Designed miniproteins, single chains, continued (2). Designs and how they scored, part 15

Each design is a single chain, and the fold is of that chain. pLDDT is the mean over its residues in the fold that is shown.

## One batch from the design tools (miniprotein)

Design m4496
Fold by ESMFold2-Fast:
Structure m4496 (fold): chain A 107 residues (1-107)
Amino acid sequence: SLREQVAEALDRFLAHVLAELRAAKSMEQMRDIMETALTVLLGALPPERAAELWTKFKERVAAAKSKEQMIEAFRETFAEVRRLILEHASDEQLQELLEAIAGFLKL
């Protein structure tokens, strides 16, 4: 199904982002990687939900005191975003997300 394809693509997306975060040389570079990644994902949600998740993410990042805590902040936000996308996104939004993920993974 389209939802199964999106779920698998999201899992590949997470693995790619986590690898980039582990390779990051600074907390600033980690923030840039995470913000770029979330911009791709939040486009699949209603604007008000995207804004709420973005705010929550920024608070998690501000509270992080280590590289490991930054990675955990991303994992927690990703898990919530993934659940909301698979539960609520339309087939049109899911198709657009698949294309956006494919484009991101080629960068």
Scores: mean pLDDT 87

Design m4497
Fold by ESMFold2-Fast:
Structure m4497 (fold): chain A 67 residues (1-67)
Amino acid sequence: DVKKAIEEGLAEIKKQLPDPEIQELAEQLAENRTKELYEQLVTLTLKHLGLDSPESRAELEAALAKA
């Protein structure tokens, strides 16, 4: 269930964000699920969207962890 939610969240990110670096990190996270890859994906996604606030980071982290 949690795994499915994360997979769906990563698929949504890959679909909406055309940046190849973000897409590659999302793919690697789907396979390995390491904290380092997760942090890199969150950081790059927020930077790409121009959402550098702590609130935006927390929301994205929650979305990636739960759906």
Scores: mean pLDDT 61

Design m4498
Fold by ESMFold2-Fast:
Structure m4498 (fold): chain A 102 residues (1-102)
Amino acid sequence: GAMAAQQAAEEASRLKKRAETFLDNFEKKIDEMKRALVEASGDLEALRRLAEQARETVKNYKTAFDNIAKKLGEEAKTYKSRFDKLVDELDRLIEELLARAE
C-alpha cells in the first residue's frame, strides 16, 4: 500500500543522508592523512609508517561503509564510486611519495 511505499522512501532518504555524511567525514580523514604524508616527504621510514596507518584507517572505514552500502542496494553505486575515488587518490599519493623517497 501507499503507506509502505512512503516508509520505504523515507528510510532510503535517511540512508542516503547517512552515506553522504559518512563520505564527507571520510574525505576529511583522507585529507588529514594526505597532509601528514606530504609533511613526511623525503622520510622513507615515516612514510612507510603513515602508509600502514592509512591502510588500517581505510580498512576500518570500508567495513563501516560496506554496512551502509549493503542497506542501500543499487542506489549505493554513486557512493561506492566516491569512496573508491577517495581511496585511489590516497593510494596514488602514497606511491608517488614513496617513489620520490627511494
Scores: mean pLDDT 86

Design m4499
Fold by ESMFold2-Fast:
Structure m4499 (fold): chain A 72 residues (1-72)
Amino acid sequence: SGVVRGVEVLLEARDDPAASPEVRATIAEGMERIGRAPDEEAQRRALLETADRLEALGHPELARRLREAAES
C-alpha cells in the first residue's frame, strides 16, 4: 500500500508542468526501478532512493512525502 501511495506521489510530481527535465528524468528512473523490483522490499528501497535523489535536486518536501508513503 505504501509503495502504491509513493507511485501516486511520483506521478503527480511528474505531471506538474513546473517540474524540471532533471526532476522528470529522476522520477521516470525511480518508476522504472520500482516496476522492475522483484518484491515489495525492493520496491520500498527504490522509492526511498528516488526520494534521496529528489532531495539532492532541491525538492525536500517531495522527498518527505515519498518517505512518509514508504512508512505507511
Scores: mean pLDDT 85

Design m4500
Fold by ESMFold2-Fast:
Structure m4500 (fold): chain A 63 residues (1-63)
Amino acid sequence: GLSHGQAELIANISTELGAQIVGAEPLSETTIKLTVRKDGKTATVVVDANDIQSSIEKIEAEL
């Protein structure tokens, strides 16, 4: 299951990017393998709850 920090990270990424969360797989206490969809494109990226802004930029670069 997701930690509170991981759930908040997912919510923040979804809101900031205007993207749908298609999948979320916790890899560690602070990292999640996140699959997002935007404008018909799908990206899978490992994101870090301790660096939300960098995680957002990383996903945006893949979309």
Scores: mean pLDDT 78

Design m4501
Fold by ESMFold2-Fast:
Structure m4501 (fold): chain A 88 residues (1-88)
Amino acid sequence: PPELRATLDLWLEASKRGLSLEDLRKLGVPQSVLDAMEELARKISEINELLENNDPEIVKLVEEWEKGPPRSQEELDELLIELIAKLK
């Protein structure tokens, strides 16, 4: 979904800059967006736990992406969106 992609892009940019959710709040980011970023961070944590436990579906998806040509940040973002969508 476009909303999930936009939230992911914002979360990644904040992480690159070392900005916390509190820092983003001080910069004027709306609380609804901050709440969405916190939820996204929880989903990413769940994916990391599945990878650490060698979940076969998640591992297979990651391996298929790694076997391809060098990936852009956009392609990595799409992989994360796909992995998040598998969490139900």
Scores: mean pLDDT 70

Design m4502
Fold by ESMFold2-Fast:
Structure m4502 (fold): chain A 67 residues (1-67)
Amino acid sequence: DAIERYLERLARTASPVLAAKAEEALAAVRAGRYDEAVRLLEEGLRASVSKRVADSDTAWVRREAAR
């Protein structure tokens, strides 16, 4: 749920590149493919935001997925 809400927010509010990757990642989460979702999110974040923000957001998603 926390990951899904985060990805839904990115899909709605982020730049087109990040929003598209967030939509793909959300579909992967809903299918139970968390590793794929994290990979897609990393790709979108690295293309759209600073490395510091991308690394921080990716670490948070990985931590939430491990729960």
Scores: mean pLDDT 77

Design m4503
Fold by ESMFold2-Fast:
Parts: structure tokens; sequence; C-alpha cells
Structure m4503 (fold): chain A 70 residues (1-70)
């Protein structure tokens, strides 16, 4: 299941809670794309020291939105 794979990736690489990962999936129409995964990787690379899950959600959400806006 690609949706389950994204969810695990958001939790393990994005540092999000399960509820936050579900929120991102819901608001991005569950779309699985290399761009979404690359956006999450970029956030991790730039903000690997960010421990606040709410701030991480905001960064991931913005990066995913930017990736999906095209």
Amino acid sequence: DRVEEIKRYLIEKGGLSEEQADYVIEHKDGEVSDRVLAAIDAVQAKHSDEKDREKRLALVDAAVDAALSR
C-alpha cells in the first residue's frame, strides 16, 4: 500500500505523529509521488535538528504543497 508507505515515511523521516501524517495524506489527496518524497527528504536535510513536531508539520506541509502545486 503506497498510502501506508507515505504514512511510514512521514512518521520515520518527517518526524510526525501518526495523526499528523494522516492529516498530510488527507490534505494532499493521498497522492504518492517522487516529488512528495523528495520534498520530505529536503525538509529532513535542512531541518534535521528540529524537534518540535508542530514546526516539522508546518515545514513538511509547505514543502509538500510546493511540490504538488505543479
Scores: mean pLDDT 66

Design m4504
Fold by ESMFold2-Fast:
Structure m4504 (fold): chain A 89 residues (1-89)
Amino acid sequence: SVELAELYEKAGDIYEKLGNYSGAVEAYLKAGDIYEKLKNYDKADEAYQKALDVAKKLYELTGDKTLFETVRDKALAHFLKRAEKSPKK
């Protein structure tokens, strides 16, 4: 539901403010997944982008690229799927 996706976005915002970047990433990815299933692609794009931005921040702070690569691959799959469904003329 839209309400569940919005709850995950708010959870991500709270986790990020608390410095729990891994929790923020998980919450934003869940929001993106729900928005994508609802075909709200603009909101899904925003959620996946937030997850990617936070994962990159964590990678820059820790040097551990594992979460960043996982999020990057998932975000890329989403954006490629969108591009394939949007005719580029």
Scores: mean pLDDT 81

Design m4505
Fold by ESMFold2-Fast:
Structure m4505 (fold): chain A 88 residues (1-88)
Amino acid sequence: SPPPPKGATKYTIVINFTIKESGATDRKVILDAYLDSEQKVQDLLDELSKYVEITGIEKKGNTLYIDAVANSIDDVRKGISAVNKTIE
């Protein structure tokens, strides 16, 4: 991905893998396995990196924290959309 332009805004993108609906046992297993897979996490980060410059990542429980810089909020929204398509 291209380097961030001078004056790019910093963002923290938070992906929470906790199931919001009761009874979604299969989805929980899939989401738990997603965080345990280095390759699946890397595929997600690769898609996001097409839209933003990733500066850091941290896993805390069922949550992935991604520090990024982008020139616009629109680029962040496009990145989040791409990540959601990768997880779905």
Scores: mean pLDDT 67

Design m4506
Fold by ESMFold2-Fast:
Structure m4506 (fold): chain A 92 residues (1-92)
Amino acid sequence: SSHEKITQQVLDKFQQMIRDLDKKIKELEKEISDPEEYDKKVQELLEESLKKFIDWLSKIPELKDFAEELSKIKDPNKMLSKLFELIESLVS
């Protein structure tokens, strides 16, 4: 079904985003010794990655309204939590 194809595309894109984030975070751990600077850079990476992912979701007609709802969340950690909820709903 079209739902299964969309679900797989979302899962693949999300997993790729998580892998890319993990790699970049590990690079930051090696380069930044200051904990406050490290935390700030990690949050900036998370925010940038989530914004790119939501922009990609907004181009899928069936997910456009959900992407708009996600874009209204200002806290990157809350945004990530809601994104996990979406993924769970898609696989259910």
Scores: mean pLDDT 83

Design m4507
Fold by ESMFold2-Fast:
Structure m4507 (fold): chain A 90 residues (1-90)
Amino acid sequence: MEEEEKKRKEEGEKLAEKMEELLDELSKETGLDLSEGKEVGVELAKKGDIEAGMLLAANIAIEKLGVSEEQQQELISKLRDMADELKKEL
């Protein structure tokens, strides 16, 4: 149980760094402004809530840009794959 708190904190820090990098890359690749979503997503990742962070980042981008359902699905799919891969690397 003592290890759980330590592991969660370490995972959060690692995930926050990777999430920031991945969202920055996605922003460049897609041309979407994810800056606001990135800040909130990184904060949630530090708390260990990767999926909520990524979903919130996607929702902020969708609200600001009114992206198509196809673009929305692509973003969410990529973010979920990245979150899953990050969890496996931790």
Scores: mean pLDDT 67

Design m4508
Fold by ESMFold2-Fast:
Structure m4508 (fold): chain A 86 residues (1-86)
Amino acid sequence: MEYEKKAEALVQALEDATRMARKHAEAGDIKGTELMYEAGLALAEQAIKYAEKTGEVSKELIERAEEARKRGEEVLKEAKEKAKKE
């Protein structure tokens, strides 16, 4: 179904944004980490909205989106704590 494929693509993009946030954080780029986190939040919101249209697979896609969002939040928190020690 169209919504199912769209939700899956958005979850993949969210997971990619979370990975990019980690790379920016490791490079000491706090602003880049924040931008990737914000992009991830928008992608998570859209993914959950489309996943709600998919029926039985929606729960798996929602869980993946929530997990990726939580990881992105942890990345941003760690990056900000590291920056405070400068």
Scores: mean pLDDT 78

Design m4509
Fold by ESMFold2-Fast:
Structure m4509 (fold): chain A 65 residues (1-65)
Amino acid sequence: SISRQVAAMILLVGYELEGRIVGIEEVDGKLVITVAERSPVLEETLRLTKEMYESLGKEVEVVYL
């Protein structure tokens, strides 16, 4: 649902502020997320974010450092 997708985006921004995500950028309709440290909770948040963006006809790429 839209509310779950919004919650996932808020969590993703929270992980960026904690330094676990280094960057969140939109390039040519593709969302690129750079991850500094992996965790199961962060990976679940990334799955929800990918589902949301793909439902809007956009692509998501995750880069692990």
Scores: mean pLDDT 72

Design m4510
Fold by ESMFold2-Fast:
Structure m4510 (fold): chain A 84 residues (1-84)
Amino acid sequence: GEQRLLETLDRITELDPRLGSILRQLYEEAKRAREEGNQFELEVQKGLFLIVLGVGKLIAKKEGDEELLALLRETADLFMELFG
């Protein structure tokens, strides 16, 4: 669950500090929106998280960063498990 997602985000931050920081912020905002019962804000933060993941995956593929690409794919699966 959440612990595995946080560990994967920490590993992304080690490889790409800016990308990891943005993804973690969007995750925390999605989590807050869910806890507050704000469905609209939750859907916005989920959408932004998936857009940032998608852009990150495209960049990782172009650069041949197989480790970052694998972590971003795992992050997408874990995020959808928690919020999908």
Scores: mean pLDDT 89

Design m4511
Fold by ESMFold2-Fast:
Structure m4511 (fold): chain A 97 residues (1-97)
Amino acid sequence: AGELALKAGEEAARAGRLAVLSAENQKEINLGIAAALLGAGAQFLAEHSKDNEGYLTAAEDAIRGGELALEAAKTEEAKEEAKKAIELGKKAKELAR
């Protein structure tokens, strides 16, 4: 659970950064920044949590980050990283149950 939540956070942060780089307006920049921050927070929480509650929260934050990045994503690379964050986060959530 922790390793998948960590990876989901990494992918969400990357997807958010890629969304910012291809952004055409402030809304897309804001979504990408929010995704990057949620992904980074999910990584930090997954690295420092010692129970399933912390891993579950990290997974949920990574899923939200991936969803925001996917909304803003203009490139196939950004879309794939966002989808990967959502997939890994959902798997982490099931295992943390």
Scores: mean pLDDT 85

Design m4512
Fold by ESMFold2-Fast:
Structure m4512 (fold): chain A 100 residues (1-100)
Amino acid sequence: MEKYREEALKKLKELAAELGLTMEEIEEYIKSHTPEEIVEEFRKALETLEEAAKNNNLDSEEAKEALKVLLITEYAILKGYLTEEDIERLKELIREAGER
């Protein structure tokens, strides 16, 4: 899946730059968090975005910080820092959020 990873990384870098998130900050976040902590922060970020969408506050600082966490998590997946089990857990969280 190399072609998918290259294209996804390029788009992720562009989106991160739009949010003011540097690649150095992403790498530091991953280095300072365990896979379990990354999954837990992703869950919290999804809950924050659900509440922001419900309250029409997607432009809030809290929503922007949550979006950064989503991008960091995608980067961790693309770099192989998360196990297949962690990735399946993330997919379940996304499905649950999409159903609410």
Scores: mean pLDDT 79

Design m4513
Fold by ESMFold2-Fast:
Structure m4513 (fold): chain A 81 residues (1-81)
Amino acid sequence: MEKGRELGRRILELLKAIAAEGVVTPELAERAEEIEEAYKEQPLSKEEIREVLEELLKLNEGLEKEEKEKLIEEVIEEELK
């Protein structure tokens, strides 16, 4: 299954674009809405959400593996509960 990996990749690309612009432009906001709509149409499992968060945390290479894992578990616990 590719839902989590694909969503994570799309979000990572969006975050890189936002970082490059320094602001959320209308184009980037539209891209974020497309990702959100894809998420609403295709409900993700906790495992798939974990994969998304792992991709997103690649932007913070300075974080240790333990901190990344803890953050992923906290987000899943808070947001998907």
Scores: mean pLDDT 67

Design m4514
Fold by ESMFold2-Fast:
Structure m4514 (fold): chain A 89 residues (1-89)
Amino acid sequence: MEEEKRKEIEERLKKLEEEIERLEKEIEELEKKLKEARKNNDKKKERELILKIVGLKLRRIGLVLEGLLLREKAGESTEEWEKRLEELN
């Protein structure tokens, strides 16, 4: 494996991990808002928040799958990314 290709994969994996972390924080904030909307019986806000949360969770799954494929392409262990994927199901 060329050094440039290794660096490219490492940089992409780092960006994926950073984006996943940002999505996890955003999901947590939206889930907190969803809990408040449910407590206040705000059905419209509840629906809007559920749709946003589902969209972010689907995006997170896509990023984890990309990370898994990048690790496979690099010939490196996929164990950590497989574990991340299992935690999402």
Scores: mean pLDDT 82

Design m4515
Fold by ESMFold2-Fast:
Structure m4515 (fold): chain A 88 residues (1-88)
Amino acid sequence: GREEAERLAEEAVELANEAIRLSEKVKGRAGFSAQSTAGVAHLAAGVSRLLLRKGADPEEAVRIAERGVELAREGIRLAETGEIAPLK
């Protein structure tokens, strides 16, 4: 519930910060994508925490924080691999 949402939001922020740090060594589209994805992960963590402060459903806060963790991990992957989906 609430404790899980807070823990996941903290994890999302830590992983997003790592993605940003790694992206500084990557130039071009992959670096930009990693930074943008990390930024959205930060936003998701912030929204999860805001929901908890407003007394919203802790389960919804958990879902948003989980999405933040997923986005932060994707940001790290983009920064480490330099690989983005091919444009068609």
Scores: mean pLDDT 81

Design m4516
Fold by ESMFold2-Fast:
Structure m4516 (fold): chain A 92 residues (1-92)
Amino acid sequence: GVRDIAEAVPRAAQSIADQYRKQGKDELAQRVIDIGKVAREKLLERADELSEDEMKRLITRLMTAVQNEDKEKLRKVLKEIGISEEEIEKLL
């Protein structure tokens, strides 16, 4: 269900973070983990507002932006998830 999809976000983020750590990008790896936690919390708050397809699209876009180090796309998807501009600046 929608909640199960949101709950999988930290594990997906951890997998990407582990790849960045292997590249010596420890600070970026920690940011990815933090992004995954904040995104999970916000998506769970909005679980009743989002369809399963909307949840999957947001998470796919989030993970793709994180994996590609695309700060502009990451900022856009975090905003669509409902994370504040102030919190986004702290995560990036």
Scores: mean pLDDT 87

Design m4517
Fold by ESMFold2-Fast:
Structure m4517 (fold): chain A 73 residues (1-73)
Amino acid sequence: SDSTFQALMQQQRQMDQQGLQGNPSWADMNRMFARFARQVRQNRSNLTDDQRQALGDAGAASRNRWAQQRAAA
């Protein structure tokens, strides 16, 4: 549903912001991304293919951003 998609997108944005502010370890980053991926998977029946792809793309972009930030530090 759109409500489910919006909630997950908001959670993804909050996760990204908290990660950037908190300077998490690789283990913390992997744990957070794994938890988010699990929530998307648990809600897959309430999401369209396009919505699942958008959530996956957003998650991948955040992971890449955190990896680059960590490498640059």
Scores: mean pLDDT 78

Design m4518
Fold by ESMFold2-Fast:
Structure m4518 (fold): chain A 100 residues (1-100)
Amino acid sequence: KKKLEAEINLGVLLIQLAVLITVARDHYGREELAEALRKLQDALVKKVNELIKQGKYDEAIELANKGIEKVREIARLFDQGKWEEALKKVKEMIEEVEKA
């Protein structure tokens, strides 16, 4: 039950990140932001899959949901043209995920 929920939530997060990467790169020409988003995607995939392998499904679901919430924050910053703030939030999330 919870393993499938964690996998579905990770899948949703990955699609949302892929959209932001494409928008940052192709629509706004923000290559550094696009690369930071790719690094965030890789860090989240690694950590969520590690938690799933350890049977820590509740933690995996929580991390995937936290990622989805951060994607929403970054999308709002894109709408406002706040590229430096978006980049900062992406880098902060990468550090948080890698240090956990």
Scores: mean pLDDT 86

Design m4519
Fold by ESMFold2-Fast:
Structure m4519 (fold): chain A 71 residues (1-71)
Amino acid sequence: SLREELLRALEELERLAEQLPDEEKKAYLIQLARKIKELIDAGKLSDEEIEQLLREAKETIKLLEQELAAA
């Protein structure tokens, strides 16, 4: 399901963010992922909002993978 895909993407995003040397960026991304998870758990997101957040999470993951590979 989209919800399960988004939850997996958020967990991957947190895992990658934890490897960042920039403590401010790391804290920001981890907090953002946890806030989105809270919205999912509260049932506050529509399917369209989940799809949009999944697209954004996948793009952020790609950028983090590129950043960590370059470091």
Scores: mean pLDDT 86

Design m4520
Fold by ESMFold2-Fast:
Structure m4520 (fold): chain A 88 residues (1-88)
Amino acid sequence: EEERRFEAEVLLALGLISAAIATKVADPETAQKIRELSDEAVRALEAGDYATAAEKLREMAKLFRQAGLTESANAIERIADELERLAA
């Protein structure tokens, strides 16, 4: 139950972050890659594969930093850290 609640909170946070980024990322190619990584992270979470979800979120955070979105990248990395702890 607690793990599922945490997953729901992570999914909500990803949705909010993705929506915010969609309005700030002018480069369509970078926005598309972020969307793809977000979708892959969501699928991994739904499958209970927290390790893969964390990996995809870290890749997404790197793209956010390259786009100049440092605060969003830091938020995503914190979520990835929490998922890695759940995977252990």
Scores: mean pLDDT 72

Design m4521
Fold by ESMFold2-Fast:
Structure m4521 (fold): chain A 85 residues (1-85)
Amino acid sequence: FQAIEDAAQTQLKAATAEASKGTPEQAAAETARAKYDALKTLANAAGALVGQELKNQLQKQADDSYTDYASAQARADREARRRQL
């Protein structure tokens, strides 16, 4: 059942991405995703080199960036649905 849910979510994201291809909203969502990935990578590196406290701080920033990414993706999804009609 989880595999079916994951497949459905992946398919929905792919369809949404295709429908919103080339829109500023999709570009913003991709930028927010890249920022989240960068902060997550930085948090992992900080934990290894500097310490857990800095890692925790960067991880909180990554969590905030994920919220921004989700908001940007919601805007892209709205534009995609408008265009799909």
Scores: mean pLDDT 68

Design m4522
Fold by ESMFold2-Fast:
Structure m4522 (fold): chain A 65 residues (1-65)
Amino acid sequence: SLRDTLLQALTGMLGLPESVARRIADALLAGAPREEVLALAPQHRASLESFLAREPGWAALTERP
């Protein structure tokens, strides 16, 4: 699923704690504004900004039924 792929990217690529990654994944899937998403992990803002800049590449790896 999109959520599982996003969680794996957030925990595996960015090294975010699972609880933080779940909050970010749920916010992104709900269409939350970029600044709201970044506010969920202020300690990881720079890494998360870099990740979101690569979102088109991540999206290309995700298949939806």
Scores: mean pLDDT 71

Design m4523
Fold by ESMFold2-Fast:
Structure m4523 (fold): chain A 63 residues (1-63)
Amino acid sequence: MLEERKAELEKRIAELNAQPDSPEVQIELDIERAFLEILTVLEALDTANSPEEIRKKARELAK
């Protein structure tokens, strides 16, 4: 599921990059890139196969 959403965001970013540069396109690109980064973090957490691993990674990020 996360991989599918990442692929959709990458496609959207590519479509926006094909459009002429404008402030609106730049804002959309920034938003889509931010979502891609969030999904990348979520994917890394999702590869943890236990609640213990997720909690450990969350504690490391909080430090």
Scores: mean pLDDT 70

Design m4524
Fold by ESMFold2-Fast:
Structure m4524 (fold): chain A 68 residues (1-68)
Amino acid sequence: MMSREEFLAELEAGAKKYEAQGKLDLAAEIRKMAAEIRAVPEEEFGRAAAEALTRLSELQAEDKAAQA
């Protein structure tokens, strides 16, 4: 599993990418996920990361559908 630091860095990179594209709502959701990951205790990190990845996948699929 990716470390918390690596996961947070990936989320931050994703948020900046979407901000650069003008997709501020997506960037805000990704930053919200990052804040949730920072707030959970170590034993909950795996669950929170899995939930965040699922939500990110859903957001990316919705973005793709909206742009297609």
Scores: mean pLDDT 77

Design m4525
Fold by ESMFold2-Fast:
Formats: structure tokens, sequence, C-alpha cells
Structure m4525 (fold): chain A 85 residues (1-85)
């Protein structure tokens, strides 16, 4: 189902976010923890529009922090989620 596909994509995004979190500065880490919490809440609510916006924001944060590979991977997941949500 589209919900199962969305859940799998969120799990992949969570792995990328964890990689970014382990390498981030304390200031970026605090922002990332807040955004990741919001993303989990959007998932629980099945708020796919909110999840897409949060993935875009996390990807921007990663890119601004110099994590271009993680940002690109998150944007790919965002586009895949948009196709199934």
Amino acid sequence: SSDDEAAALLKEAGGIIEEFLKKASPEVREQLIELAGQLNEAFRAKDWAGALALLDEIARLAEEAGFSEQAERLRKIRDELAAVA
C-alpha cells in the first residue's frame, strides 16, 4: 500500500538523518533533533504534506551544514514519498 511505501521511505530517511546527526555540530544537532521529532509526528498523523515539507527543511539544513551527499539522498526520498503519498 502507499502507506507501507511511505513508512519504508521514512525509515530510509531516518537512517540518513542519523548519519547526519552523528557528524553535525551541536547547534545543527539541536535543530535536527527538533525537525526529526516533527517528522515522526507528521508520520504518525499520516500528514504526508507535512512530512514532505519537513524532509525539504532537513535536506536544506544538511546542505547548509556541508553534508551535500545526505541532502541529495533526503531530496531523493522526498521525491519518492511525493510520488506515493
Scores: mean pLDDT 84

Design m4526
Fold by ESMFold2-Fast:
Parts: sequence; C-alpha cells; structure tokens
Structure m4526 (fold): chain A 77 residues (1-77)
Amino acid sequence: MEVEIHVTPDRVVELIRNGDTLLASVMPADGSTVVPIAAPAGTRVRLYRNGEPYGEDLVAEAAADGGSTVTLPEPTT
C-alpha cells in the first residue's frame, strides 16, 4: 500500500507538527521527527513538497500501540 504526505516549502516544520499531511497525522512530540500514521506497518510513504516528490520513499514501522510510524529524513529543510 502506498500513502502520501504533503510537505510545503514554507510549512515543513508545521507538517511535522500537524500541517498538510494527506494521511491523518497527529502533532508529534516537540523535536520529534517520528510521525504516527493511520496505515499498517510496511506501508510505503512518499513525501510530496509543493506537489512534487521530495526525497526518498519511506517505510512505515510498527509502533508499540499497534499503529505505525514514519521517521522523516530532513524534517526542517
């Protein structure tokens, strides 16, 4: 399964916290690059910045509560 997270140039930090995520995302803990997502572990996640693919595809990992998380590679740039 492929999912998408939209990242805007002006709101990369806001997206990490609770911005234009296409998935149902929650605001991560302050300073965290780990984003919980409403998708099963092993889901491929693609970042989009200003409507274009951004960086490498990510893979969701299982969280302790049975959900899944994605670690963003460069959340502030």
Scores: mean pLDDT 51

Design m4527
Fold by ESMFold2-Fast:
Structure m4527 (fold): chain A 74 residues (1-74)
Amino acid sequence: MTDADLEADVAALEEAARYFEENPELLKNVSVLAAAQILAAAARTLAAWSKDPAVAARAEAVAERLRELVKEAE
């Protein structure tokens, strides 16, 4: 993956987190909750793979946002 690909993937995860924050009722569906858990794990992986500290910090932040949304929905 290029750093540009990683930044694009992080941006997509940030948009997904925002969508769930605006629509928390979606997380009451077990399949959606499972998808949010997978996205949180993906964001953590992107943070570890990123060589750009700014992209890594964004990935870490979105992973934490997704984890908090999952925790509140359980």
Scores: mean pLDDT 82

Design m4528
Fold by ESMFold2-Fast:
Structure m4528 (fold): chain A 95 residues (1-95)
Amino acid sequence: SAAAERLRRRIADLLQVSEENLEILVENGELVVRFKNKETAQHVLDSDSDEVTIRELIEAIARRLRELGVPEEEVQRDVAELEELAREVLEEEAA
């Protein structure tokens, strides 16, 4: 979907990784992001899993941006954008 492609691109941009390393999946009505490269997943998620829910990924992105000194207003804007894109993907999949 166009919404899934936009979400994937935005996540890749915020994490500074290639879009090709990310896959957006819908599993049991939940949005899941898969990292094709385990090393990239481990650096981003601090986890042994190569898959994470969109909610967990958005939280990890927000935390990383704050650690990099990004202003809270900008972090909140990025989070809101990701949450809206995720909702669009789920609404499109439910239709």
Scores: mean pLDDT 80

Design m4529
Fold by ESMFold2-Fast:
Structure m4529 (fold): chain A 71 residues (1-71)
Amino acid sequence: SVADQAIEAAVEAARAGDAEALNVHAAGVYSLAQSGRMSLEEAREGLRRAAEEAATPESKAGAQGALDALR
């Protein structure tokens, strides 16, 4: 699904330590959650996974920041 693709893209960017790519894909996850195309729980789990898998402190911080934005 589009939701699964967005989450996997964010996780892959985090694993690569690519903070810029992570920011783009995390914004995609946020957009899908806000529009109801992804549940808030799915978005939180995806971004939590990205934070856990993050290769660098910058990408971990980016994933955590995106997670915090999903009030």
Scores: mean pLDDT 84

Design m4530
Fold by ESMFold2-Fast:
Structure m4530 (fold): chain A 68 residues (1-68)
Amino acid sequence: SNLDKLLEGISKIVPKGATVEDLSEEQFEKVKELVLKYDPSMEKLSEEEQKLLTEAVTEQALSLLNAQ
């Protein structure tokens, strides 16, 4: 699924046990690019909405990855 691919992609960008606050600007932009790749509708959102959605997706993904 697109979610599984997104989680796999995020796991390669973000070290295990990290939080969204630990991400560099470069790492955050790479995660945003992955979210856009697997959810192209995100391009229709404002920059602020894209940032908030990327943060929420990152937190959810890290929660799921840390549970595995």
Scores: mean pLDDT 77

